# Designed miniproteins, single chains, continued (4), part 109

Each design is a single chain, and the fold is of that chain. pLDDT is the mean over its residues in the fold that is shown.

## One batch from the design tools (miniprotein)

Design m15781
Fold by ESMFold2-Fast:
Structure m15781 (fold): chain A 69 residues (1-69)
Amino acid sequence: GGEITELAKKHLPVDPLPVYALIAARVSEDTGLPLEVVSQSLAVSLAYMHGVDASELAQRILELARELL
């Protein structure tokens, strides 16, 4: 939703997706696990807490993490 996203950007100057991408990239580097596995595991944990689609979130985290590596 546009309004919630705009409010989050106003009160949180950092988009949460790049933060999750940085976590995924760092965990992948530290553990040697593929980015796909780390992104999926992180997305499943976030989906459990927030009721979002894990597959879509995993794909977005993976794409951003690849840009950071």
Scores: mean pLDDT 69

Design m15782
Fold by ESMFold2-Fast:
Structure m15782 (fold): chain A 57 residues (1-57)
Amino acid sequence: PLPRRLPDELEWDPDDPEQVELMRRVEEIYRTAKTNEEFERRMRQVAAENERLQRFD
């Protein structure tokens, strides 16, 4: 599989531990996901978590 990079729409901030955790998950997905299905599933989870953090203001 050819993993694509996430869009830079992710407002990554190292000061926010939740965003740091999301970034680490993204990196883990790119490192460990071998199948397109696994990659998509895990990226979808990260995107959902990021959306929740974005709305939590």
Scores: mean pLDDT 65

Design m15783
Fold by ESMFold2-Fast:
Structure m15783 (fold): chain A 86 residues (1-86)
Amino acid sequence: SPLEELKKILEEVKKLYEEFKKAYEEKDFEKMEEIMKKMHELLLRAQAIRAANPSDSEVQAITDEIAKIVAEAERLLENFKAELAR
């Protein structure tokens, strides 16, 4: 079902976010970029499921949670890039 696929995506995104935070603490920029690419691929899949199920409030809620986690990782990555620049 769309909900079960989104739940799987959410759990994968949560795991990737924990790995991302570890890479951030270790200042491993290459690892952060690799994880971000995987998170973006999962976000695109989640957005596609949401678009296919526009009236499903549970699909919307899980997709919003996925997007929130990805956005938090993106903010950390942009902050890290700013630190590297100066």
Scores: mean pLDDT 88

Design m15784
Fold by ESMFold2-Fast:
Structure m15784 (fold): chain A 73 residues (1-73)
Amino acid sequence: SAEVERLEQEVERLREEYDRALASGDYGKAIEILKELKRKVVEMLALRGEYQEAAAALAKLDAEIAKLEDLLA
């Protein structure tokens, strides 16, 4: 659907922004981008009916956020 395609494009853009934030050492910005990415990925996977995949993706993103938060502590 067009809505899933838009969310896939947003997820791709957020991943690129995340990579740029990491490359610049801006871990605070990287964490905020990951939180937004997490919301968009869950929404996209829910629209596709991929609930088990959503749970796995959520767990991986939460672990990545926690790792970056530890770097800022």
Scores: mean pLDDT 84

Design m15785
Fold by ESMFold2-Fast:
Structure m15785 (fold): chain A 110 residues (1-110)
Amino acid sequence: SKAEEALDKLFELIKKAIEAKDYDKALEMLDKLEVIAHYMLSSMSPELQLEIVETFRKAREAIENKDSDEALEYLERLKELMHEALKKLSPEEQELVTKELNNLIKQYES
C-alpha cells in the first residue's frame, strides 16, 4: 500500500541518519513518527499498543546512548510492528497516516 511505502521510506531515512551518526536528526524523526503512530493506537489491541510504545522507548534510548547497532535492531522491530498496525486501519485512516508520513518525509528530503 501507499502507507507501507511511505512508512518504509521514513524508516530508511531514520536508518541513514543513525548510520551517519546524526543522532539528533534520528531522534527528531523518531519523535515525529511516534506522534503519527499515536493516531493508529486506538485501532490496535492493548498488547500491540504496549509493544509499539515500549519499542519506541527502547529505540530512543539506544539512539540517545549512540548505540547504532541496538538502535537499528529496535527500528527493524518497530517497522514490523507498525506494518502490523497499518493492516488493522480502515482505508480512511490509512490515507490520513500516508499523508502525515509523506509530509514528514518531505521535511527531511528537501
Scores: mean pLDDT 86

Design m15786
Fold by ESMFold2-Fast:
Structure m15786 (fold): chain A 61 residues (1-61)
Amino acid sequence: TQIHRVTVDGPLSDEARSAINKAVSTSMENNDSAEATAQRVRDALAAVGTDATVTAEVIEE
């Protein structure tokens, strides 16, 4: 099973946390690459006014 691990460095509001969770769930459903997952999270954070450093990994378990 592929696990999408996302690391976000910056202050997070409740809106930002919800946006991250939704973006990660969508990336997992779409079988996105690590880069696509990171970009989706960045876009979701930008939409709620949050600027943070985002990195993502896809790990096999």
Scores: mean pLDDT 77

Design m15787
Fold by ESMFold2-Fast:
Structure m15787 (fold): chain A 80 residues (1-80)
Amino acid sequence: ALKELEELLKKLDEAMKAGDWKKAAEYARKLAELLRRNKLPPEVRRQLSEALQRAAEMAEKKGAPQEAVDALREAAEAAG
């Protein structure tokens, strides 16, 4: 689970940097699913929630589609 989480976070980061908002939304949704199914330590969950919330804010500022912003916010909620 943890290794899958790390790989999915890396793919999300790459998609975000490339401006590939469709892939970013897909990876964010998969990340939310993984976070809901796996119990992580509270500190790790908090750090992920904060990072994903910042990612959503950055995506919105860069003019990402609302679907991508919403997917990132849902992943943040799944982490918190």
Scores: mean pLDDT 83

Design m15788
Fold by ESMFold2-Fast:
Structure m15788 (fold): chain A 104 residues (1-104)
Amino acid sequence: MEEVFERTAELAERHPEAVREFEEEVLPEARAAAERDGILAAWETVIERLERLAEEHKEDPERAELARTLAEGLRLALARATGGFDPAGREALRAAHAASMAAL
């Protein structure tokens, strides 16, 4: 676990452009999601964007590794924070609630 953290920090230091892309592209989208749909939507937006960045930068294995490792870490943190309530389960509950309200 410590080795993964140290590796992620080293990758971030070697790829300041990846950190800048995160700050300029990912964080504004996460902020907009938080304002519309709350803090859980912001976390999900960050995870989804990091997974896309890993695919977009697949030709740079270190940059792809950085994005993928951060996405996996955040997904685990979100799952623990929500008691294992994953994004799909959360959206299913939102859809069920919306359908119940529409049926009234």
Scores: mean pLDDT 68

Design m15789
Fold by ESMFold2-Fast:
Structure m15789 (fold): chain A 100 residues (1-100)
Amino acid sequence: SENERILARTREQLEVLLARAAELFSPESLAVLRRGVERAIELLEQWVREGAPAELISTAALALLTAVQELIDRARAGEVLSPEEIAAYMERVLATLEAL
């Protein structure tokens, strides 16, 4: 129940961030970012199914939201992020989540 609410809120916040990213990133870079986010959400959904503590789900959700926001902030600051740079960044995010 609590984990389901955390996931629902996280998905809602990620959709807002991805809509903002669509104004800043190329279609190719956005597609890579969306795939990375989908993989991270799949991991969180698996943990919810396995009965992981709500604190772990909340920590992972915050880390994912923070990572996506950092990419948006970098783009707003004038960085041109390639699909390859976003892919590498999201792989590091996934590794960090898996290490929680």
Scores: mean pLDDT 89

Design m15790
Fold by ESMFold2-Fast:
Structure m15790 (fold): chain A 99 residues (1-99)
Amino acid sequence: MTGEEEAEKEIKALDEGLKKVEETAKEALEAAEKDPEKGKELLLVAKIGYDALVEGGLKLAAESKDEEAREKLLEKAKEIKAKGEKLVKEIEEKIEEVE
């Protein structure tokens, strides 16, 4: 497998993981006002998911011998972190307002 093919597969796996974590985070956001305890539980799951994806992306980038692959993986990790921070903050604010 070439470094380019490996990076493409790894980025696809990160995108799939991000989609699942974003679905959980959106459920947490919807639950936050109606059921704060459920909102907190889903938020914790989403936080763990975002952290795991960011760490995974950074580790894959560090292990990559291909400069282009490394750059793409670092950019993906930054994207996941930014999306996670924004959505987590929004959910935390809603939970705080209800409690």
Scores: mean pLDDT 83

Design m15791
Fold by ESMFold2-Fast:
Structure m15791 (fold): chain A 89 residues (1-89)
Amino acid sequence: SEVVVTVGVRIKGATREQAERAAEAMARAAREAGGTDVKTLVHGETVVVSATFKDREQAERGAEAAIRAVREAVAGLEIASVRVSFTEV
């Protein structure tokens, strides 16, 4: 079964431009990990990426890649929270 992963990250003190760059980096990482139907949402300090993967293992790799990408994109900022959810479709 396909799996939709949603990764939400709160980046303390992020400007709109920093949050948008983080969202772009997370979306790119999800696509490179094999994700399809990649969507992003930015609201204040919170960045959310969702993507569809072929299976749970690929979805888990996609989530890890997205989290790594945001840490690299906003190096020096505090990541206040990371939330990951998986939904089987």
Scores: mean pLDDT 89

Design m15792
Fold by ESMFold2-Fast:
Structure m15792 (fold): chain A 72 residues (1-72)
Amino acid sequence: SIEEKLRKIRQEINIAKIEEDNIKLTIQMMKQKGLMSPQIQQQIDNFLNIIKQKIDQLNQQEQRLLQLKQQE
């Protein structure tokens, strides 16, 4: 059902946002401890960009499903 697909997408968005927040907290702690190297920072920045793209894609899928639900 569209409702089940919406539930799954919203759950995935929530999980991705939690992952993003956890990474940001980890970055802050690593910076405070002086453990942040340029190499680690670059890898984290790349991973955060992937998460952001995933969230954007999931938001687009949610909007599409909401439009389909309105047509039923």
Scores: mean pLDDT 85

Design m15793
Fold by ESMFold2-Fast:
Structure m15793 (fold): chain A 88 residues (1-88)
Amino acid sequence: SEVEELRKQLDAVGEEIVANATKDAEKRKQLEQQMNDLFNKILELDGSRETSKEIAAKLQALYDKVAAVKEEAREQERKRREEELRRE
């Protein structure tokens, strides 16, 4: 079905967002916009509460994973800079 194809596209874009979490900011912005467009299309075709809840849960898990990757990158960079500053 059309909804099933859109869901597969949403999953693929989500994986790309995670892969680019600490990379090109412009690419991430484009992928996030594409994900929002796909989400809106799915909800337009299947507005059921169950489908909305499922997609919301997937998006939350994706954003949590992206946030964790970004946080780890920031923490690693912070520690690296602190160590460099301590070496006089």
Scores: mean pLDDT 76

Design m15794
Fold by ESMFold2-Fast:
Structure m15794 (fold): chain A 103 residues (1-103)
Amino acid sequence: MEEEELERKRREERELERRIVTLESALGLTDAAISFLEEEIRRLRKEEGLDWEVPRSLAEIDAAIAEAEKLGHDRLAKLYRDLRALLEQREEIKREIEELKKQ
């Protein structure tokens, strides 16, 4: 009976470790996607004669979406929405990793 409990613990530890590794990989991919998208936003802003600064907070991104839509910069507005989604996804993945590491 004790051998079955040890085997269960080992399986739970391996499953936990695998989940953490998978989430860390997803976090790395999300960070790479964010960096790529921020460079695309900077490039598009420069091509449109706008400043090169990329919004850094969710509130600044929401304001940038509204401004881009008002000015008819539909492509830029789409990139800001994509950036917002990736930033939310990154924080969710970080939260899940932290929760799993506390187990």
Scores: mean pLDDT 81

Design m15795
Fold by ESMFold2-Fast:
Structure m15795 (fold): chain A 60 residues (1-60)
Amino acid sequence: SIVRSALQPVIEGKASMADAVKALLAAGVPKGKIAKTIKELYKQGKLSKEQLDEGLAALK
């Protein structure tokens, strides 16, 4: 998905979560889709708790 592709550099430690979330919002991706994908990647062990919290904060 577009959200997973945009978050791949964040998973690799090459980009900030805040910048990736802002780019997805600017592209018109709904907040709910971004939040769902961030939570799923955290559940899969691909994101840290700090990245999860930062991403969800960027959606507020």
Scores: mean pLDDT 84

Design m15796
Fold by ESMFold2-Fast:
Structure m15796 (fold): chain A 95 residues (1-95)
Amino acid sequence: MEEKLAELAKNFREAFKDYEVKIEVVSETEAKITVTMPEDASVSEKVALELQLIGLVLDLESLGLEAELKKVSETTYEITIRGEHAALFAEYFKK
């Protein structure tokens, strides 16, 4: 499990490297990841980010985590992650 979480975190960290990413560990079983695009991002770039975020949610759920994607604004998305390894995933994402 941990090896798969580390690999997933690495892959999506690379995918979001050009965006503002804020990571908050709420507890051992809850973490939040906030991704913000530049305001001048094109419609195609916004669609690509949304599809990548949906992919992350599905991958996290396949690993037994609960993931919820929320659009906070036109440029900002929040993923709330819950489960046994939520904090561990967030720590891997920070690296």
Scores: mean pLDDT 80

Design m15797
Fold by ESMFold2-Fast:
Structure m15797 (fold): chain A 70 residues (1-70)
Amino acid sequence: SEVEEVLQRLVDKARAAGKTVLAQIAEALMTKELSEKARNLVIEAGKAADAGDYDRALELLTQAAKEISR
């Protein structure tokens, strides 16, 4: 799926950039059933990482993780 591709890309980019926490959250989300809101947050995080904005990617991915904790 698009979301799985984005999460894998986030893991790969985060690892390459030494962003350990971002990589860990992305890997954890790959094992979870995501709500529509969480999926949209993952896609936005992927776009931020593609732009090199890893701080924004982490913020968005953390929001996605909180969304699925319900």
Scores: mean pLDDT 84

Design m15798
Fold by ESMFold2-Fast:
Structure m15798 (fold): chain A 83 residues (1-83)
Amino acid sequence: MILSPETWELLNAFIELVREEAEEALKNNDQKLIEEIEKIGKIFEEKAPTIKTLDEAKALLLELAEKASEKLKQRILEVVEKV
């Protein structure tokens, strides 16, 4: 299915956020953050192919935010709020 530009923008913004957090975690040898990113990444990979609408994309990111630590949760919420 072809996703709307807004849905693509939101999902790409989330992917970029995860990439930045992963790079920072590796630089700081933050094992807890690495494990958290791996867990969130797996859920995203399983559910992202089922996304058809912007609301479904927002719902997925909010679900991932609730499974994240406070710092990562806040960053995910900021991404959702901008769209």
Scores: mean pLDDT 80

Design m15799
Fold by ESMFold2-Fast:
Structure m15799 (fold): chain A 85 residues (1-85)
Amino acid sequence: MVKEMKERIKELIEKLRRGEASDEELRELALLYDEILQMISNPSELSDEELKYVNEALLELNKFFLEHPDLAERIHDLATEISLS
């Protein structure tokens, strides 16, 4: 569910900010980021509630990427690999 996806993204971001995240958790965040990007590419498939949570997740991700450009690069690279699968 989109709400659970947003909460998991927030949890992973906080772990990364603390330097406590594993490589597996970084890959998990990249997978979730790719899912959010796919959802935004077809917003008409989403309910108003789902769109709200997707937008909230994007806000958290964008804020994190601006704070940590090195981690943003790694996540973008991983998300690109996933989207090409």
Scores: mean pLDDT 81

Design m15800
Fold by ESMFold2-Fast:
Structure m15800 (fold): chain A 110 residues (1-110)
Amino acid sequence: MEKTGTAEGVLDASGTRVRVEAKLKVEGNKLIAEVTVTVESGDAPVTVRLKILDEDGNVLAESEPVTVRPGQTATLTLEAELPKGKYTVVVEITDAAGERRLLPVVEAEV
């Protein structure tokens, strides 16, 4: 199974605007997420992390954080073996002021 999703986010304190594009593959009990994050505007770099959440909002897997500068694009990959269920891939964006935004980008069933 392959799914795609998109999301946009704004962090008002830094004037940061981000665009997110996601591709998900489900292979048996393995979820593979490839997520591209573009910082379209802003005054400072942001920290980006992928998370996989269950239906109750529990974090089951997360990526290493990546720093993305205004005008740049980063691609993050996260793979997890998961029990049968529904999951949401979210992108967490944190700015230099400490403002955090969680952007749900795509849902998948395993």
Scores: mean pLDDT 81

Design m15801
Fold by ESMFold2-Fast:
Structure m15801 (fold): chain A 72 residues (1-72)
Amino acid sequence: SVDELLAAIRARIDALRATNSLSPQERAELDAAVARLDEVAADPSRTDLQRLVLALAEAGTVTLIETRVANR
């Protein structure tokens, strides 16, 4: 479900935030991603398709940060 996808992305963000190797910019990017995911989860006006598209965009952002952290 979309809610399971949102929860999975949030868990990945929380795992990244638990590391001590993030730059201030990366922490700010993750905090912004959390805020956007929370808005998607709380907004009853959005369709499941709209929520899916927004969730996938945030998954892309998290993947870029994960790749950046892993390759340093």
Scores: mean pLDDT 81

Design m15802
Fold by ESMFold2-Fast:
Structure m15802 (fold): chain A 56 residues (1-56)
Amino acid sequence: ALPKQKLEQAKAYFQRVLAQTGSVEEALKAVMKEFGISQSTAAKIKKAVEEEQAEA
């Protein structure tokens, strides 16, 4: 589990990489590498971003 502060940073980083690359796989790899998080935690970040985009 990530502290809330790092979770927010990882979410922002994921959104940035996704916007630049257009690839969910690249964004997942980038956030996992940058924050040293597991695939399951990265998947939670992806879902949080998807939920936020669904509200727009």
Scores: mean pLDDT 76

Design m15803
Fold by ESMFold2-Fast:
Structure m15803 (fold): chain A 64 residues (1-64)
Amino acid sequence: LSEEERKKILELTKEKMRLVGDMVDAILAAKRASNFDPEAIAKAAEEQQAKLKAKVAELDKKAA
């Protein structure tokens, strides 16, 4: 890989990791709000995973 390609991959990876962190924070907030209701947590996790996939797809689109 070229130096430019390596830098681009690193930046993309950092952005993806931030999105994962945001997803985890949102799920933890949902846990507290639902008083640890497993069904509510599962629903929040599905919603956050769908948002993460959409954001990752957008980043990959920009990287292409």
Scores: mean pLDDT 78

Design m15804
Fold by ESMFold2-Fast:
Structure m15804 (fold): chain A 93 residues (1-93)
Amino acid sequence: DKFWELHEKGEELFRQRKYEEAVEHFDESAKLGTGADKALSYANRSQALMALGDYEEALEAAKTALSLAEKARDVFTSQAAQGLIDSIENRLA
């Protein structure tokens, strides 16, 4: 599955602190994913953007993840995305 190949590579790159490359892979996986999978890609994209200090773009990614997760009725990803929003907003305050 090309979605999971891109997503797993993104997670590997994030662990290696290659955050810009991780964002690229999560963006590509988000284009292929639907519903809950797409929400997960946006949540992970938000985390990588936070690591880069791109807090405004990280916030937009986290809000997109929350919207998609709520629409997919994915409670776990919705809670994770809300946590990201709260963390980012606290840093922007």
Scores: mean pLDDT 88

Design m15805
Fold by ESMFold2-Fast:
Structure m15805 (fold): chain A 83 residues (1-83)
Amino acid sequence: SERERFLRAARAAEEALGVEGLAEELEPLFDQHYERLVRLLEAVVVSVLNGDHALAIRHLEELLTLAPESEAIRRAIERLRGL
């Protein structure tokens, strides 16, 4: 299902970024921004796995425009900038 794809992408991003709560923070946006949320989360995972931290930060900044109050996204960006 679409929700299962979202949850898999969000949990994969949490694991790749070393952060928690991303799925819970983005869940309220699911109905309005599903396609963009999943695309950006999957792009973050691919970028991190390829060692492209700059590209991962760009995708996270795009996610932050959809969820400007997300502590998990802000923490992820800060962690990647420290690497």
Scores: mean pLDDT 86

Design m15806
Fold by ESMFold2-Fast:
Structure m15806 (fold): chain A 73 residues (1-73)
Amino acid sequence: RLEEVERLVREATRALAAGDYETARRYFKEALITAGASEEHAESTAGLLVRASRRVSPEAVGQAGLDVGRFLL
């Protein structure tokens, strides 16, 4: 569970660093669903994380996504 969330967040962070925002959004959404979020909340939160990458590093966004995932587990 946690290992899968960590893997998905790592994939999302790599996609953000590459500028692939749609792939990053999908991986963050999948990570949040795996952690127990509803599809609606996972999609909304994944969108906010990708939007945050406009102002903070991909690593900082990845950490925020992981923190939310850990909170939900």
Scores: mean pLDDT 84

Design m15807
Fold by ESMFold2-Fast:
Structure m15807 (fold): chain A 63 residues (1-63)
Amino acid sequence: SMEERVEKLLKEIEEYLNKQGLTDLAESIRKRVEQVRQRHDVGPQSLEDLKRSLIEQIEREKK
């Protein structure tokens, strides 16, 4: 379940960043999500909050 959520989140983030041409940032974010997942037990709420923050950041840079 958590693994599937992480994969889905990473796919969405990569799709957004690839559209912007920010490959390095995509790798940085992927590593960040992995660190959060492994460093501490991350509940669905925390993962959704992380996703929202990352999407907001990307949208902000896009504008």
Scores: mean pLDDT 66

Design m15808
Fold by ESMFold2-Fast:
Structure m15808 (fold): chain A 98 residues (1-98)
Amino acid sequence: SEEAKKERREVILVEASGGLGTILTSVALKHSETAEEVEEAKKRLEKLYEEALKEAEEILAKTKDEEIKEEIERVIRRIEEDYKENLELLDKKLEELK
């Protein structure tokens, strides 16, 4: 259906946003020279993942397609795991710069 096609595109965009969080973390880990730069990266990461999770929850709430539901639930779990891991990596970098 056209609605299912639209929802599948929305899932892809949410997944892409999660992937951007990993890229931002990698850049911050490699190129941050000060604690302030790491703290700024943490704030950007938090905003990105919170916005992505909000969009994912909106898709999950509205979808009637079981396949899309399972896919978005997997994307949510992956984003939550990546968010936790990336925060731990940035916190470790922050300790190294203290």
Scores: mean pLDDT 86

Design m15809
Fold by ESMFold2-Fast:
Structure m15809 (fold): chain A 71 residues (1-71)
Amino acid sequence: SEEEVQELREKAKEAIKNKNITEALDIYMELVERHGREEEARKLFIEELKKYINVTEEQAKNIYDIYKKRK
């Protein structure tokens, strides 16, 4: 549901704010696996990681892509 998607987005954002990148990735993978929100999850992860952790876009993309391949 849209409500569940929004709740997951907020939980992932809070995880990144707390520098818990692995928790945020697990939540974004739930958005992908259960809700089919691949493009949204990847985009939000990259933007939030850049904003709160201060990494480059390429670093954020690499982290997301490597983690996804390990599943």
Scores: mean pLDDT 82

Design m15810
Fold by ESMFold2-Fast:
Structure m15810 (fold): chain A 62 residues (1-62)
Amino acid sequence: SAEEQREIRRLQTMKGATEGIRRMAVYIFTKNNDLDKAAEVTKKADEQIKEIDREIQRLKAR
């Protein structure tokens, strides 16, 4: 439906933003030699990305 297509586009935008934040966090914390913080933030971002992907797949399966 049009509503499902709009939701998929919104989720894709959120995924892109989360991936951007993840990349920036890795760059900043790695440059500052804070590998533990880099790992913490990337793990959290990866979990959010997987949740978004799960929702996109659910909507596409409908």
Scores: mean pLDDT 86

Design m15811
Fold by ESMFold2-Fast:
Structure m15811 (fold): chain A 108 residues (1-108)
Amino acid sequence: TPVDEARKLIDDGNLDKAKKVLTDFLKSYPNSPEAAEAHNLLGFVHALKGNLKLAVSSYKKALELAPNNADLHVSVGSTYLFLGNLFNDDDLKKLGREDLAKAKELLK
């Protein structure tokens, strides 16, 4: 799938092509079952490129599409904590803690 292709491109370090594949997919299929994962990967691409505002926007869209996906809350929350610690951003650290707490509640 385009999402699997994008994941391979990210692993290979080809972030610009991964971004294009993900944005083209989301324009064509915004409500696909894979759309939440596509937004999560797009957030990760933006984070790797240093675009924190775009990364947060993409992660929020992923969580909006799959609000009860515990694994997604773990993935996004862990990334927010990592970025918050790396850039000393208290808002990102708070978002990370909130998503990890939500994941814990969903796994009860």
Scores: mean pLDDT 85

Design m15812
Fold by ESMFold2-Fast:
Structure m15812 (fold): chain A 75 residues (1-75)
Amino acid sequence: MVPVRQVALELLEALRPSLSDELYEEAKRRIEEAKTVEEVLEVVRETVRQSNLSEAQRRSAELALEVMRSIAETL
């Protein structure tokens, strides 16, 4: 769990300039409160979908989600 949560929080920080303060704080809270890897992945997916991201930022986020999924599959 910890590696997936860490990657999710690092991605959230990288995307912070493209997030509203409210969206950032809610996503961070939900990631920290998540009990399962799937809950962490869902929070990140929803945050990316609600964000006004460039195509490059979106592709980077999609790669990070794939890394998190791979970590989840090995747990």
Scores: mean pLDDT 77

Design m15813
Fold by ESMFold2-Fast:
Structure m15813 (fold): chain A 83 residues (1-83)
Amino acid sequence: MMKEIAKLLIEGQLTGDKEKIEKAQEEVEKLLEEGNEKAIKEFLEEVEKLLIEHLLSILDKEGLENLTEELKKAIEKYKEKLK
């Protein structure tokens, strides 16, 4: 379930599909209201995983030189979180 919600959010953001974004936000709001910390953590972990997979896919297709400085900084911040 958490993986599907994370996928809806990321796909919605990448495609501009407002319905997917709204549905994902509604499900996340429900989890926040329930105080379900485990499900919220699982959701965030799946979002993070999908974002990294997407960034790696861009790197494979576009090459490292096409990354903006802002994207490079975001990748560095993510790596710092894993330490």
Scores: mean pLDDT 71

Design m15814
Fold by ESMFold2-Fast:
Structure m15814 (fold): chain A 92 residues (1-92)
Amino acid sequence: MTNKEIAEEAKKVAEEAKRIYDETYKLLKEKNAPVDKITQVLLNRIVVGGLLTLIERLEKNKASKQTLEKQLEDAKQLLKDAKETLEEVKKQ
């Protein structure tokens, strides 16, 4: 996989996590969830946004393959966390 392909995959995974957090936020609002739970999801959305910005900057600055692979793994972890959070909210 090229550095560009790794960066593109990392961005795709992070954008998917952001989409799931956006869905979770809307669902929490519809369920009149406690403010603390809504705030936690908003903070997680900020973290995902920061990762997207970081990936774009690392790609433009020709970061090493290892550095880009780390961002891909971080993005995958955020996606896993986003999916687990959405499933918990759906059960409530």
Scores: mean pLDDT 85

Design m15815
Fold by ESMFold2-Fast:
Structure m15815 (fold): chain A 81 residues (1-81)
Amino acid sequence: ALEAIRAELLAAEPEVEEALATEPNPDVREQGRLALRVIEAARAGRVEEGIREAELALLDRVAAKTGDEELAAARRAELEA
């Protein structure tokens, strides 16, 4: 299961890198950087940790933009359980 996810993430890396190189929207570029962090964690054999870290970073980003820190905190607690 994890090996299959890792293989798919590594296979997606060139497409994510190319999309980031041509993407003018800074918000979309930040999302692409999160995807690259997940791929890098998968390469290091830490795919589960990488996915969790990316999800937490996305929650923090959404909370910062929307002000919904309570929702972000609740989901963070669930991910850390």
Scores: mean pLDDT 72

